# Designed miniproteins, single chains, continued (5): the designs that were tried, part 7

Each design is a single chain, and the fold is of that chain. pLDDT is the mean over its residues in the fold that is shown.

## One batch from the design tools (miniprotein)

Design m16209
Fold by ESMFold2-Fast:
Structure m16209 (fold): chain A 65 residues (1-65)
Amino acid sequence: SMSELQAALQEASLRLNEVLHTITDHEKRKAAAQRFAELVAEAVAARASPEEMRERVEEVIREVE
């Protein structure tokens, strides 16, 4: 449902913010934030499930670490 997707997005946003706080390079931090925004937009456009959204977010977190 949309409520479940919104909850997954909120959880993902909090998780990404935790990771972003560990990135000391401002340009890398900006790139990570942009990549996250693009991934979320792609997942929403693809009508991804909350589970798929969580999986995609974890992939981005791994990319930015």
Scores: mean pLDDT 74

Design m16210
Fold by ESMFold2-Fast:
Structure m16210 (fold): chain A 61 residues (1-61)
Amino acid sequence: STEEVLEEVYEELAPSLSPAERAALERLKQWMLDNKEVASKEQVREMALALAELVRWHQAR
């Protein structure tokens, strides 16, 4: 299920994320669940990493 895919990918990424990055990813996770978005582990990982990079870029300034 999408929920299981999100849990697995987020557990993998969590140790390397800042609190702000984790907060942004939690918002993405909730949005995907609420909208019943279907995505593979690869797609979720790519989206999560892109969002984390965006958050990191904004905080580095």
Scores: mean pLDDT 79

Design m16211
Fold by ESMFold2-Fast:
Order: sequence, then structure tokens, then C-alpha cells
Structure m16211 (fold): chain A 93 residues (1-93)
Amino acid sequence: LNLTEEEKKLIEKAFKKFDLDGDGTLDKDELRVLLKAIPELQKYDTDEGIDLLIAKYDSNGDGTLDLEEFIKLLMDELNLKTKEELINFIKNL
């Protein structure tokens, strides 16, 4: 995804709303907060659903989601087909 610096900062700001400890990743507890904020993702607000999302999007196997993995999760699970749809979603998050 070819994001401008301003678009990256906007997404990073939204990510930091859920990255409560500021380590640059979302753990299972932080991901739970995100799932509750997004109605379309509330179906994953179970232990099994969270484990499935981490397994699906955790490309480096650390058990957490970084910013790039977070973007991929949002685009895939919310069927956001364009960069504009992603940015519009993030502005309302």
C-alpha cells in the first residue's frame, strides 16, 4: 500500500489510540479494545477469534500486530478496497 507521509501519520495516530503501552504493537488485550470499537469486527471478540486474527495477520510470529499487520487486518476484514476507503475509515475510528 503506497501511503503518503501524512496518511501514514494519520493511521499511526489511530493505531496509538489502541497501543496503550506505546510499544508499537497490539497485544491480545489491546486488540480486544480495537474489536469493541469496530462493529464489523465484534464477531472476533472471543479468545478463539483473537487468536485467529493474530495467526492470520502476524507475519513475524511474535504474537502481536504491528502497524503494517494492523493495516492489512483492517483492509482484509472490513473489505476496504482502496487507500481512500482505509483513510476514511481511520478518520472515523
Scores: mean pLDDT 79

Design m16212
Fold by ESMFold2-Fast:
Structure m16212 (fold): chain A 98 residues (1-98)
Amino acid sequence: GEIEKRLEELRKEAERIRAESTDPELIELIEEILRVIDEIETAEESDKPEILERLKELQERLDQRLIVATAAGDDDTVRQLRRLQEIVRELQRIVDEL
């Protein structure tokens, strides 16, 4: 359905960012986001609170990484992190719609 197509687009964007990154810590974060996308694809309404908490934890980790990358002047990583933040926000919207 429509949710499945939205999840596929978010997966493709996350995979693009992973291909652009050489940072092992950022790659691990992206792989965790990809796992959450897989979980959402099979999620029932009872799974929503756990998935939302995990997305919140991912948001907090992205915020911490953004502080570090900004302080380092790593503009490429900052752009990648902002794109990942938008993916997490859209995933939160999708889960709310389940």
Scores: mean pLDDT 88

Design m16213
Fold by ESMFold2-Fast:
Structure m16213 (fold): chain A 66 residues (1-66)
Amino acid sequence: SLEEIARKALSKLEPVPEEKIEELIRESVRFAQGWLDGFRLSEESSLVEPLVELAVYLFTEEIKSQ
């Protein structure tokens, strides 16, 4: 699932505050799903994992910029 890919991606990045993890995962999945729908990519696309990883990265960077 996109959520499992997002959680795995987050585990490879710097620690985020515990209280922000669930919101970050939810927002990353929503954003990645938007990209998949916008690009009309199937769930079997090789771009699914890197797009989810990019979404997680962008949201972690936003948290660090606060």
Scores: mean pLDDT 78

Design m16214
Fold by ESMFold2-Fast:
Structure m16214 (fold): chain A 97 residues (1-97)
Amino acid sequence: MAAEVFEKALELMINNQPITIELSEEEIEEIERLVREVAERAEKEMAAAPSLEEQLEIEEKALKEMAKILGADEKTKELLEKYIEKKRKLLEEYLKK
């Protein structure tokens, strides 16, 4: 299912691994097709965002919307929260420099 591919992608991203190591091009394209409208809107909003913090908020909102579209279960939601937390910590570290 598309939700399982999304879950696997989040696990790989959390571990700093490229999604292509376990996901096929076809699986990636299927997910991208299903979430295209959300992804395109998020990219435009992020490009217009004045700060990296606002860009992260837009990304978080987009990923949560994608999870709903893909029928995400509890495990996928936990992975998404873990991914966002990791990105937030990296941003906080970057901004402190």
Scores: mean pLDDT 76

Design m16215
Fold by ESMFold2-Fast:
Structure m16215 (fold): chain A 110 residues (1-110)
Amino acid sequence: LQELVQEFLKKAEELIKNPTDENIEETKKAATKLFEELAKILEPIDPEAAEYVKIKKELFEKQLEFMKTLSDEEAKEEAKSALDELMKLVLEYAKKAGIELDVPEEFLPE
């Protein structure tokens, strides 16, 4: 899980700097892997939480797809919002699964 979080954060940072379709797709792939692993970890602990994470994965993928229709400036703001919501969800459910994640202060949700 830690490595998937780090991969996602790296891709999300690149997306915020340059919101190209390629960076959106790379961020989407990294996020999808992260959501799938988190849901897999949660399934034997809390099946309802695992299903919730799967639903959030679908919503996040749709949000990233929507960003392709936005201007660069609007896409950057949407990317920041999406990153904040995803990190909040990942930290909350990783903690529920008993997993301690090392996340840089700058990426912690406020």
Scores: mean pLDDT 76

Design m16216
Fold by ESMFold2-Fast:
Order: structure tokens, then C-alpha cells, then sequence
Structure m16216 (fold): chain A 87 residues (1-87)
């Protein structure tokens, strides 16, 4: 079973860019794009771990959006990214 860190490392460039953009909109703008990406990945890892601690079918808040927790951590990761893109 992949770890949250492994799932985040497998993200497409488009998904990584969307995550960095969401953090910039939230006011988390580090001085370098590489540092921004690392902060975004750490933040995403924490959100994914929080969602995975919920019971399957429960609602998990990502900002003002809610996702339905799935048994599949990869699906939860994609739902979190999509919610962040819509912030």
C-alpha cells in the first residue's frame, strides 16, 4: 500500500501546479517554486493522512469543500487536490 508521500510524488505536473497555485492563493508564497512545491506536498500529505483516519463514507473538509472519504488513499488524494483547485 503506497504511503501518502509516495502518492504525492506520483502526481502529474498539472496536479502539482494546481496545488502550488492553491497555496499561493491562500497566502503561502515561499521565495522559490521548489520550496513552494515541498510545502504544498507536506500540506497535502497532512490532509491525506487526516482523511485516511476517517471512516469510509464520512465527510472530510478541505477548506470550504467537503469530500467523501474512500477506502482508496489515491482516490482520497485526487479528491483533496480537486477541492483545493476549486478554492
Amino acid sequence: KPTPEELIASLTDEEKEALVEALRKAGFVPPSDELARRIAEAFLSNLLEGAMKKKVGEKFKVGDKEITVSEDPEENLRKIIEALKEM
Scores: mean pLDDT 71

Design m16217
Fold by ESMFold2-Fast:
Structure m16217 (fold): chain A 118 residues (1-118)
Amino acid sequence: MTPKEEIIKLANEIKKVLDEIYEIVRKTASPELQKRIEELIKKAYKLIDEIIANVDDPERVIQLAEEIQKLLSEIYNIVKEAYKRGEISKEDYQKIMELISKALELVTKILEIARKML
């Protein structure tokens, strides 16, 4: 697998993880919490699509991946605060945290590959 093919594969894996986060939030969260998470996931999807479109530009891929890390951190904080308020069960909270950690690991791997392409 080429570095570019690996970035595209990792980017698509992040999309799947985001879909799993949204499915959990959709089933258990308030409409307001669901809206907030959906907006951040949609923004992350746009950045992931831009990574795929700009895979030949490693500097741009790095910038986009760092923006995705910020969005994942925002999702983490929103879900953490929702759990503190009793809006999410412990089981759903743990699953979402595991999925966010997985997404962050995938983004970190994209950053590592892109930095090697510089």
Scores: mean pLDDT 90

Design m16218
Fold by ESMFold2-Fast:
Structure m16218 (fold): chain A 99 residues (1-99)
Amino acid sequence: DKEFDELIEEAVKILKEKFGGEETIALVNALTIAIIKKLERLGLYGEEATKAKYELAEKIFKKIIELAKEGELTKEKFIEIISEVLDLPKEEIEELYKY
């Protein structure tokens, strides 16, 4: 999906400019694992899991871009967005982001 690929590219560019490449890898990795955990909790698999994954990722990346445009994007707010969108405890997401 061209629009989805462009959305990811914009979000990753923003994260790299704000936090640097190493932190961006850690944040994107934490997001990816959090989405997988949410899909497992929902009992989704196959094409249904793939669709839900893209929908969740799109919601999160759109919120990241919006906060960045407002000058409000921080690592804490990034974690809060993931927690809110996925309905997972903030503490679980912080553990995924650990060094």
Scores: mean pLDDT 82

Design m16219
Fold by ESMFold2-Fast:
Structure m16219 (fold): chain A 79 residues (1-79)
Amino acid sequence: DDRAIEEALGLVERALASLSPKERAVLERVRRTAPHELDYRAIADELGISEGTVRRLARRAEEHVRPAEEEAARLLHES
């Protein structure tokens, strides 16, 4: 169902667009990096913020996007 795919993508895109610029920058770097290579200190140095701020922003961004991603996954599996 192409409509379900379009709706699912729209949900995730809206959630990502509603993130702050810093939350988006942190989330993009975390998701671009393989889990075994993830270094919050390196991301902090790149963004000019503290490691604690990176961890906080990453958690907030993931928590903000997660409901949309879960709804998108459910929509795709139920369609």
Scores: mean pLDDT 79

Design m16220
Fold by ESMFold2-Fast:
Structure m16220 (fold): chain A 85 residues (1-85)
Amino acid sequence: ADAERDLKMAENVKKALEEAIASGDPFDVDVARALAEIYAAIIRKHSKSPKVREAADRVGAATAGSDEELMKALDELIKVLREEA
């Protein structure tokens, strides 16, 4: 139940970031990046899975990097969440 909810949230955040990057609007990108950071922190706090927590930590760290690094970190988080859903 929690993993399925977290998966849906992570997929929605990734889609928002993809759409923001495609728009070329720096404000939309900043908002999508902030959403990724917030949801990664929420998942990190409540998840009992070490793999999910590690993937969420990588998303948090990637918010200091490039959009490409953040996208890769979100893909890894989604992959791990799918394995638990």
Scores: mean pLDDT 85

Design m16221
Fold by ESMFold2-Fast:
Structure m16221 (fold): chain A 76 residues (1-76)
Amino acid sequence: MEQAQAALETLEEDLERLEELLENRSDISLEDLLQGLERGLASLDKLKEKYPELSERIEKLKKRIEELKERIRAAE
């Protein structure tokens, strides 16, 4: 359980950093970001199956990732 919670905290922190990078127009590949976010969603789905007590927190993270993906795709 503790390892899953630590992984979620790391993902939350990584998402905050990515949001700041997008806001500041960093020199980063949007395609690479999208691929990373897709891998993150797959990992979160597996965590949700293994730790259903974290489901609410995982769903909030998935929604946040999906919103970020849509913003990146809209920016092209």
Scores: mean pLDDT 74

Design m16222
Fold by ESMFold2-Fast:
Structure m16222 (fold): chain A 90 residues (1-90)
Amino acid sequence: AEELLKQAESVADAMANAKTKEEILTQLDQLIEIFKEISKTSPVMAEAMLRMVYGLKETIKTLDDETAQKLAKAAAENIKYWLRIMREQL
């Protein structure tokens, strides 16, 4: 479980540093798979995170690269905040 949270944090950092919409969407797909695995042991918080990431993915698809990068950086900080809280609950 802690290893999955570390992987999610690494993917969030990669998303914050992505330069294209395609790179951001690729990182979001990786986050979805990680949170699906976490949901097997921590369903409540992981399902909330999954809904947030799915919503973010749909929003990012509608944006240009520059706006997507700005949103991805803000979203990555929010995701890392929730990952810290989840780590305390393990």
Scores: mean pLDDT 84

Design m16223
Fold by ESMFold2-Fast:
Structure m16223 (fold): chain A 66 residues (1-66)
Amino acid sequence: RPRPLSDEEIERLVEEVREQTYKNFKELLKKENPDLSDEEIDEIAKVMADFVERSVRRYLEERRAQ
């Protein structure tokens, strides 16, 4: 049986997902809304990355408990 994910494995996965989400949203926002400032794009991308990070961490922790 596969062992449950360690805290280190969860944090690594969460960091990867956050970084990828931030990058993808930043690129998407620049393409879709070229009139937005770099600061506005960064702020929105960070909010979305934070949301996804928290959701993924919760999902992995709940799955580890089961």
Scores: mean pLDDT 79

Design m16224
Fold by ESMFold2-Fast:
Structure m16224 (fold): chain A 83 residues (1-83)
Amino acid sequence: MLEELKALTEEVLPVVEENPEALEIRKKAGKEISDLTESSEILRKMAEAYRAIADVLRDTDPAAAAKLEELARLYEQLAEKQE
């Protein structure tokens, strides 16, 4: 899981950095996460952010969007393991 998460992050990060709308979603998620104290809430917020970024990229880069959706799924699974 962690290796998959790292590989997907490395593949999608350049695409996110080149898209101003995706960067704004990432920036907003970062601010929201800074106000959270529970690990499960932080992980769920990361999953929401990656899904939102995938929606932005769906029409222009469907391959990156699919990888971002997979990242969101992995973060969601990590959140479920946090009690």
Scores: mean pLDDT 78

Design m16225
Fold by ESMFold2-Fast:
Structure m16225 (fold): chain A 56 residues (1-56)
Amino acid sequence: TLSPKEAVIELMRLLADTTGQLVEARKLPPDQRKQQEEQILADHNARVQAIRTQFS
């Protein structure tokens, strides 16, 4: 179970990690970049749900 402060910190860390991954994805050819961005966002959403589950 996460406190509100811990949840905010974890979400900020997750946002920083996801942003870094999206920056790396920009180095890919356009055809592959879209697919990689979708995967990164799917992973981000799964991790957000994990944080929310620990907050519940």
Scores: mean pLDDT 80

Design m16226
Fold by ESMFold2-Fast:
Structure m16226 (fold): chain A 80 residues (1-80)
Amino acid sequence: SEEELEKLIKAGFDALDVNKDGVITYDELVALYESLGITSPADIEGFRAFHDAIDKDGDGVVTFDEYKEAVYQQIAQQNA
């Protein structure tokens, strides 16, 4: 359901939002990946490119609304 999907999106955002400030920064993303043992430059660049694609303001932060929109767009692409 849409409610279940939104809960999964929120859980994903909360997992990326390490300091719980309501936005995701590249620094928080890198810190999360390092804590998971993901330290390869290729993996970090892949995730940074994902955030660059959804960061409309170019300020290095991703809000919940931007993250949610990006997830919905990815789902739409999978159904195309």
Scores: mean pLDDT 65

Design m16227
Fold by ESMFold2-Fast:
Structure m16227 (fold): chain A 78 residues (1-78)
Amino acid sequence: GQLIVPSPDAQRLSTLAQNYVDQGDYQTSIRLADQSIRIDPRSTPSALTNQSQAYLIMGDTQRSQQLMDQSQQLRQQQ
């Protein structure tokens, strides 16, 4: 869009994704994190961190590390 508007919905989706990791629903957590990115790309570092944690617990250490590295790189870029 032409106008960048802060989205509280993206932040809520990111928080909800973290809550689903805690509940053991990793697939839902990953989907909600992805939805957060679609609504507001500024949520990407937080969303990638949530997805990284989900993949780590699921045993996909390689994907978890890739997502964490991407999240850290984006945080450094602001």
Scores: mean pLDDT 77

Design m16228
Fold by ESMFold2-Fast:
Structure m16228 (fold): chain A 67 residues (1-67)
Amino acid sequence: GLEEARRGAEETGRAAEAGDREAANRYGQKLIASRPAKEEAEEAAREMAARGDAAGASVYHGAFLSA
């Protein structure tokens, strides 16, 4: 769901920044499995960016919003 996708993006971003590729990959798979609707994904990415989670927002954008 949306909350799982948001958490997955945040955790993936943090793990990637820490250099933990295994954790980043694991969280990224959970993010992809969440499959939020496009409108929900756009709102979640906007909320993450607005609160300063640029890494999470970028991961989320790449997973669900990039063409």
Scores: mean pLDDT 66

Design m16229
Fold by ESMFold2-Fast:
Structure m16229 (fold): chain A 79 residues (1-79)
Amino acid sequence: AAATNRALGEEYEKRGRKAFESTHDDLAKQLQALDTAAYYFEMGAYYYELPGDFDKANESRKLAEEARKKADAVAQEID
């Protein structure tokens, strides 16, 4: 169970990083990618937290917050 939860945490973190690092000329698509990154980082944190990997969970939560801040900045440019 713990090994499976860690593997899922790593997979979600990987997907989050891919979405976070993606670039799009369309601001709406860039916003969607950043929202997707935040979601994946939150899921990664959840699966790291289950087996008690709090350091990795906290790191993933910080990445989710950074993705949200960047999403807020992109949203301001769309208006």
Scores: mean pLDDT 84

Design m16230
Fold by ESMFold2-Fast:
Structure m16230 (fold): chain A 95 residues (1-95)
Amino acid sequence: DKVEKAFELINELALEIAKAESEEEARKIAEEFRKKHPEDLLIALEYLLKERNISVKDLEEFLKGAREEAEKGNKAALARALILEALLEVYKEEK
């Protein structure tokens, strides 16, 4: 239930990022989400690390790939990059 809610909020974040008119607006949306929903980001992160057996290194590699595609103008890749950045920043602040 808490995991489902966390991913629903993250999916809504991805849709809001996709509607952003600029990368600056997209980054602001992601930063506001991280400040307002750090608990939901931690729940999603713990699920990925424990239930999906994804490592922090895997998340960092996914982020590098997403950033490369975002630089090419892929809006979905920009959303993935900003969400992965938020997950990793929350991890660093708690650990």
Scores: mean pLDDT 83

Design m16231
Fold by ESMFold2-Fast:
Structure m16231 (fold): chain A 68 residues (1-68)
Amino acid sequence: MKQEPTIKDPAEGVRLLASFVPLPQLAAFLIRELPPEAAALFRERIAADPIRSVDDLVALYTEALAHA
């Protein structure tokens, strides 16, 4: 599947998944999807500031993805 049907906006992708997956499980899933560098940043940020809302998770994921 080497096409662009993937959600282009990470924010929209995370929001959509949050509709089906609880935040803790979604955060763990995103960590597994990210490259090691981005995954480490994501885990570090969650440890410092726990994710309390979908908006927080979206913001963190887009920041981590920018470091991939």
Scores: mean pLDDT 71

Design m16232
Fold by ESMFold2-Fast:
Order: structure tokens, then sequence, then C-alpha cells
Structure m16232 (fold): chain A 73 residues (1-73)
């Protein structure tokens, strides 16, 4: 499962949701640079599994920096 691989291999992945052909990946870290690095690693893994990254949304939650990656197959 790509969701399992994302959680095991990418540091900072705190949430993965799959809806039909769309995957949502939440990356969280104490710094924006760490969260961005995790988001870039998650995007590369998604591309390897045949997903295309369609959006990356920057945010913040509970004092952590976040990136939400939206990808489609």
Amino acid sequence: SVAKELKEKVKGVTGVRVLDNTIYVLVSAETKEEAKKGAEEAAKLLEKHGYKVVDILEGENDGLHTFLIIAEK
C-alpha cells in the first residue's frame, strides 16, 4: 500500500487518506524546512507509484508547520 509506505518511509507523514484515484498526504514538522523536505520526499514517492501531484497546500496546526499534498492517479 502506498499509504503504508508513505507513513513508514517519509519522516513527518502524520496522515494519509485515499479517495478513489486521489490521495491526500499530510506532512508535519517543527520547522517549515523539515515539513517542506518531508513533502518533497512524499511527492517523489507518490510519483514513483504513478500519482501526479496536483496541489501542495502550506499550513500550520498545533504549533507545527504542515504541507498537504494532493495527488491523482
Scores: mean pLDDT 88

Design m16233
Fold by ESMFold2-Fast:
Structure m16233 (fold): chain A 61 residues (1-61)
Amino acid sequence: SREDVLAGARVIFETLSTVPEGELVSGEELLARIREEHPEQLAAVEQALAWLAQRSDAIVA
């Protein structure tokens, strides 16, 4: 679980690092790119996103 969350977070970070600075990427676009490049990592990424959602005390207004 924890290792899966960390693996997913790493994949998210690596994918985001390929996005040009100043360009916006939605969570859906991020998942689509991960699904294309690293389909085997999708489950870990989903776990990381679920963990972040559970820990978020902020509501996007």
Scores: mean pLDDT 70

Design m16234
Fold by ESMFold2-Fast:
Parts: C-alpha cells; structure tokens; sequence
Structure m16234 (fold): chain A 77 residues (1-77)
C-alpha cells in the first residue's frame, strides 16, 4: 500500500544521504517509510514533522520541505 509515498521517501533518503545527513535524520526517514508501508497516515505526518525539525538543525530543511510537499499532494489524491 502507498507505493508512491514509499518511493518518494526512498528518494528523499537518497538525497539526504548524498547531502551528508546524520544517522538520526536517516533513521527518521526509515520510520516514515515504515509508517507509509503500514498505511499509518497519522504516524507518517508526525514523523515528517520531526524530520523537518531535525533537518533544520543540519541545514537540510530545503530537501525535506520539497519531498514533504510532494507526499502531502499524494495523500490528497
């Protein structure tokens, strides 16, 4: 379920890894992927908020915001 969201989150993880994101940020992406696979929209939303907050601390907010907007669009469709 939610294969398009999972694919988007996997691309987010790849871009964050290339940008040198911390293991903590990458762990949050893995948790978001798991929530998406389970169809847990509430948990996915909570994790994406935590991911944005942590990414801001590392100067990676732009990457997270781009993919979070795409995921929000997919969830609306």
Amino acid sequence: MNEKIVETLEKLKEDLEKAGASPRVLELVDQAIEAARNGDKEKLSEILKQLRDEAVKEGLAKIVTKYAAEIARILKE
Scores: mean pLDDT 81

Design m16235
Fold by ESMFold2-Fast:
Structure m16235 (fold): chain A 92 residues (1-92)
Amino acid sequence: NPEKLQEAMKAYGAKTLEELLRIGRAIQKFLDDIDSIKDLPEDLQRFILTLLIDSMLEAGTISPEEAEALRKLIEEDVDKAAEELLALLNSK
């Protein structure tokens, strides 16, 4: 959906489709191997996790209450936030 693409670009300030695709690849790498995120700067880790939460909210995969709890966890403990996020993705 073009509108969702534009919203994603605005949400994290991506100026080009190429930048958006690089971020998407980083997210995919993280989903395949949680440890891959540990090699990234903490601010980028928080950004990727926030983007995943926003994406899951938009898809209806998580509730607004779950999203709020995860956003708070990202600020307090980014490693635990990543673990909880993957647990939610794997639950069912």
Scores: mean pLDDT 70

Design m16236
Fold by ESMFold2-Fast:
Structure m16236 (fold): chain A 103 residues (1-103)
Amino acid sequence: MQAAIEHAKAKLPQVEEEKEQFLKLLGGTEEVKEAFEKGKAEILAMHEAGASMEEIEAFVREKAAEANENPEDKLLLAYAAGAVYAGNLLKLEEAEREYEAKL
């Protein structure tokens, strides 16, 4: 059993469930969903532009801190959540690519 890759795959359904719950808590409006997708797209654009995982993780932490300081700003919270979500997806994809390259 490839414990590390199976563990990463098991986390994907949890990440999706946490996304759905978070969006619902923020009222599930179109603006909240768009802010989430914008945060997700920003991280994916950074990765496509060649940003390191360290740079992506630093950006995610910065946006999460900004959202925590402004808990009344639901759009900022949704944007930060989108960035966190995309960062987690990239980590899972890198783990899968690393595993496949070693097969």
Scores: mean pLDDT 72

Design m16237
Fold by ESMFold2-Fast:
Structure m16237 (fold): chain A 56 residues (1-56)
Amino acid sequence: AVAAMRAALDAKSRELTKQLQSNKDASKEETIKLTADVLRELGDLWQAVLAAERAA
């Protein structure tokens, strides 16, 4: 499961990079919010990985 979660983190990182590169009209607030939302989602995924490792 850890390898799959690492792949998911990498995919999310690439997706965020593409979104930031494509958003020429993004406000600072929109960029901050998008970054915060992605970080929160990555944190949730990381907690799931830790729970799975503890259960294993």
Scores: mean pLDDT 71

Design m16238
Fold by ESMFold2-Fast:
Structure m16238 (fold): chain A 72 residues (1-72)
Amino acid sequence: MAKREEAIRLAEKALRAAEAGDLEAAARADEEFVRIVRELIEAGRLEEAREAVEAASALARERAERLAAALA
């Protein structure tokens, strides 16, 4: 389903925004990601939601490292 792929794209967009130092754009993309994951969970598509969260978790570690570098 397109929602799962859209969630992963949003996680990637949040990482790119964070790397650019646009923390508000990163937060907005992350908020949209959470909303889509919630919709997947509500629809009973738990495996697709887990896969999106796992991808986002890997990206979140990179986001944290990039944000630390940008703020230094």
Scores: mean pLDDT 77

Design m16239
Fold by ESMFold2-Fast:
Structure m16239 (fold): chain A 75 residues (1-75)
Amino acid sequence: MSLEERLAALDAQFAAWRARVTDPALQAALAALGEVTKEVLRLEYAGDFAAAEALEAEALARYEAALRAAIKEVA
């Protein structure tokens, strides 16, 4: 699968996941995660695996923080 095909597949998958979420803040956090996941994939295709791994770790930590903040507001 080409980079373009994988990026299109990721866009479709994240759009489907966002459609199942009703909270606008969680939709925004998921959209941000989708964009970073595409950048990670671009870095992997460029052969920059170290930068891809670092960016993925930062993105996951950021998404986790957003999810915890949303849970605190509901509690």
Scores: mean pLDDT 77

Design m16240
Fold by ESMFold2-Fast:
Order: structure tokens, then sequence, then C-alpha cells
Structure m16240 (fold): chain A 62 residues (1-62)
């Protein structure tokens, strides 16, 4: 059995945040974002932690 499953709302939020990072053209930020997605999917961090870190990346790019 997988660790804590992602809810549809969490999946949608993660997709929107990753898309926002990708839209900036910052390859380093995009790589960080993809690593957070991988960690959340693997259960290495919680979905809420991944979302919080993705939001920080987006804020840094403003």
Amino acid sequence: AAPTPLTPEQIARIHRLVARVAATGDDEAYERAMELVRKAVNGEITPDEAIAELERIVEELK
C-alpha cells in the first residue's frame, strides 16, 4: 500500500504551481519543483509540505 495518497485537490494545486514555475523559464526552479513532486509521490514528504515548498519557489520568482 502506498503512503498517504494525494487528494484530487492536492494534485490540481501541485499541477498549477509546477505550471507557474515552468512559465517563468527558470530551469533551476523547475528542477526543484519536479524534485518536490517526486518526493511527494514517493511519500518522502507530505503533500502539504510539497505544496508549501512549491509556493515558496513561486514567491521567489516574483
Scores: mean pLDDT 78

Design m16241
Fold by ESMFold2-Fast:
Structure m16241 (fold): chain A 85 residues (1-85)
Amino acid sequence: SSTLRLLERIAENIANAESEFEADIALSLLYMVLSLAVLHPSPEELEALREALRRLEALKSDNPIVARAAREAAEALREAIERIE
């Protein structure tokens, strides 16, 4: 899925964020992807969101920028999944 690959790249960008600006760019891209998934729901899109959520919830980082972005991303993913289900 192109959506899964995009979400994987966003999760990697969050994990590797070196500044609040980089984290916020990754989050903005995530919010755009989630908005599109909610507008055009499918089983494949739902599974992509669930996989992205699992990866972000598994992400442990001592970097407070990464920890914040991962928490906000996981929250947004949970909300999008609930809206599609």
Scores: mean pLDDT 86

Design m16242
Fold by ESMFold2-Fast:
Structure m16242 (fold): chain A 81 residues (1-81)
Amino acid sequence: TTITLTVEGWTKKDKVTAHLVAGQNGETRVVDVEAEILEKTDKYTKVKATFTTPDWFEDSDSLAIRFDEPFVTPAKVTTKR
Protein backbone atom coordinates (compact mmCIF):
# COMPACT_ATOMS: atom_id res chain seq x y z
CA THR A 1 0.00 0.00 0.00
CA THR A 2 1.12 3.58 -0.75
CA ILE A 3 0.29 6.41 1.65
CA THR A 4 0.58 10.00 0.40
CA LEU A 5 -0.02 13.03 2.59
CA THR A 6 0.31 16.80 2.20
CA VAL A 7 1.25 18.94 5.19
CA GLU A 8 1.26 22.71 5.65
CA GLY A 9 3.31 24.45 8.32
CA TRP A 10 6.66 26.13 8.67
CA THR A 11 10.27 25.02 9.02
CA LYS A 12 13.73 26.60 8.64
CA LYS A 13 15.02 23.33 7.16
CA ASP A 14 15.83 22.95 3.45
CA LYS A 15 15.12 19.21 3.82
CA VAL A 16 12.01 17.80 5.49
CA THR A 17 11.88 14.21 6.72
CA ALA A 18 8.60 12.37 7.30
CA HIS A 19 8.46 9.36 9.63
CA LEU A 20 6.04 6.46 9.30
CA VAL A 21 5.90 4.86 12.77
CA ALA A 22 4.32 1.46 13.37
CA GLY A 23 3.92 -0.66 16.48
CA GLN A 24 3.24 -4.39 16.83
CA ASN A 25 3.53 -6.64 19.91
CA GLY A 26 5.52 -3.99 21.83
CA GLU A 27 8.00 -3.42 18.98
CA THR A 28 8.24 -0.05 17.17
CA ARG A 29 9.59 0.36 13.63
CA VAL A 30 10.11 3.56 11.65
CA VAL A 31 10.41 4.24 7.92
CA ASP A 32 11.89 7.63 7.03
CA VAL A 33 11.30 9.36 3.71
CA GLU A 34 12.45 12.72 2.41
CA ALA A 35 9.36 14.82 1.73
CA GLU A 36 8.98 16.80 -1.49
CA ILE A 37 8.86 20.55 -0.86
CA LEU A 38 6.00 21.93 -2.96
CA GLU A 39 6.23 25.50 -1.65
CA LYS A 40 8.54 27.29 0.78
CA THR A 41 8.71 30.88 1.98
CA ASP A 42 10.18 32.53 5.09
CA LYS A 43 6.93 31.79 7.01
CA TYR A 44 5.27 28.90 5.16
CA THR A 45 6.20 25.43 3.94
CA LYS A 46 3.99 22.94 2.07
CA VAL A 47 5.34 19.39 1.72
CA LYS A 48 4.23 16.08 0.25
CA ALA A 49 5.36 12.73 1.66
CA THR A 50 4.86 9.37 -0.08
CA PHE A 51 5.37 6.07 1.74
CA THR A 52 5.30 2.51 0.44
CA THR A 53 4.24 0.39 3.42
CA PRO A 54 6.23 -2.83 4.11
CA ASP A 55 4.20 -5.95 4.99
CA TRP A 56 5.15 -5.59 8.68
CA PHE A 57 3.60 -2.10 8.76
CA GLU A 58 0.37 -3.32 7.11
CA ASP A 59 -0.06 -5.87 9.95
CA SER A 60 0.80 -3.37 12.75
CA ASP A 61 -1.40 -2.62 15.78
CA SER A 62 -0.74 1.13 15.44
CA LEU A 63 0.31 3.41 12.60
CA ALA A 64 1.27 7.08 12.79
CA ILE A 65 2.90 9.63 10.50
CA ARG A 66 5.14 12.33 12.00
CA PHE A 67 7.12 15.24 10.63
CA ASP A 68 10.10 17.05 12.08
CA GLU A 69 9.14 20.07 14.19
CA PRO A 70 7.63 22.63 13.77
CA PHE A 71 4.97 21.29 11.37
CA VAL A 72 1.31 21.34 12.41
CA THR A 73 -1.06 18.35 12.16
CA PRO A 74 -1.34 16.95 8.60
CA ALA A 75 -4.04 18.77 6.62
CA LYS A 76 -4.67 15.96 4.10
CA VAL A 77 -3.92 12.24 3.79
CA THR A 78 -4.46 10.08 0.68
CA THR A 79 -4.02 6.28 0.60
CA LYS A 80 -3.37 4.47 -2.69
CA ARG A 81 -3.29 0.70 -3.24
Scores: mean pLDDT 67

Design m16243
Fold by ESMFold2-Fast:
Parts: sequence; C-alpha cells; structure tokens
Structure m16243 (fold): chain A 92 residues (1-92)
Amino acid sequence: VPSPEEMMRAGLAGLRTAKELAEKNGLKEAAKKAEEGIRNAERLYQNGFPGLAARQAMDGLDDAVRAASKEDPKIGNEILEKALDAAMKELD
C-alpha cells in the first residue's frame, strides 16, 4: 500500500508530465494550471500534509486536463493518459 508521501510523489509526477505535454503542445492555460497544482501540492507537503498534498495534486491535474480539453480534446486525453502512466510508475 503506498504511503501518503508515495501518493504525493505520484501526483506530482502526473502534474509534471501534464505541464510538459501542455507546454509542448502550446496549451498555455493548461500548463499554467499544472504549474499552480505543483506549487500548491508542494506547499502542503512542506507544511506536513502529504495526504492533502496528494489530493491537491490530483485536483490540479483535473484542472489542467480540463483546460487542455477545452482547447483540444485529443491532446487533453493524451495528457490524462500519460500523466496517469507517470503517476502509476512512481507507485512501483
């Protein structure tokens, strides 16, 4: 069973993947949402709330994917798939 810290690292891996793909595809709003999610999750983790940080990372990923899908639904789906793959690899 993943620890709260492992879940938080998985969420951040997903967010960083989403940010990278959004930037590569020129989706500036999606990249901004992913970056905000990373910053918010890292702040919660630094304050000793890894479980809340993990949840914030997942919420930020949802916001980033939603922003990407608004501009390009196909790229939004790709971002979701690759971000989830990155998160799952962190849990191995």
Scores: mean pLDDT 84

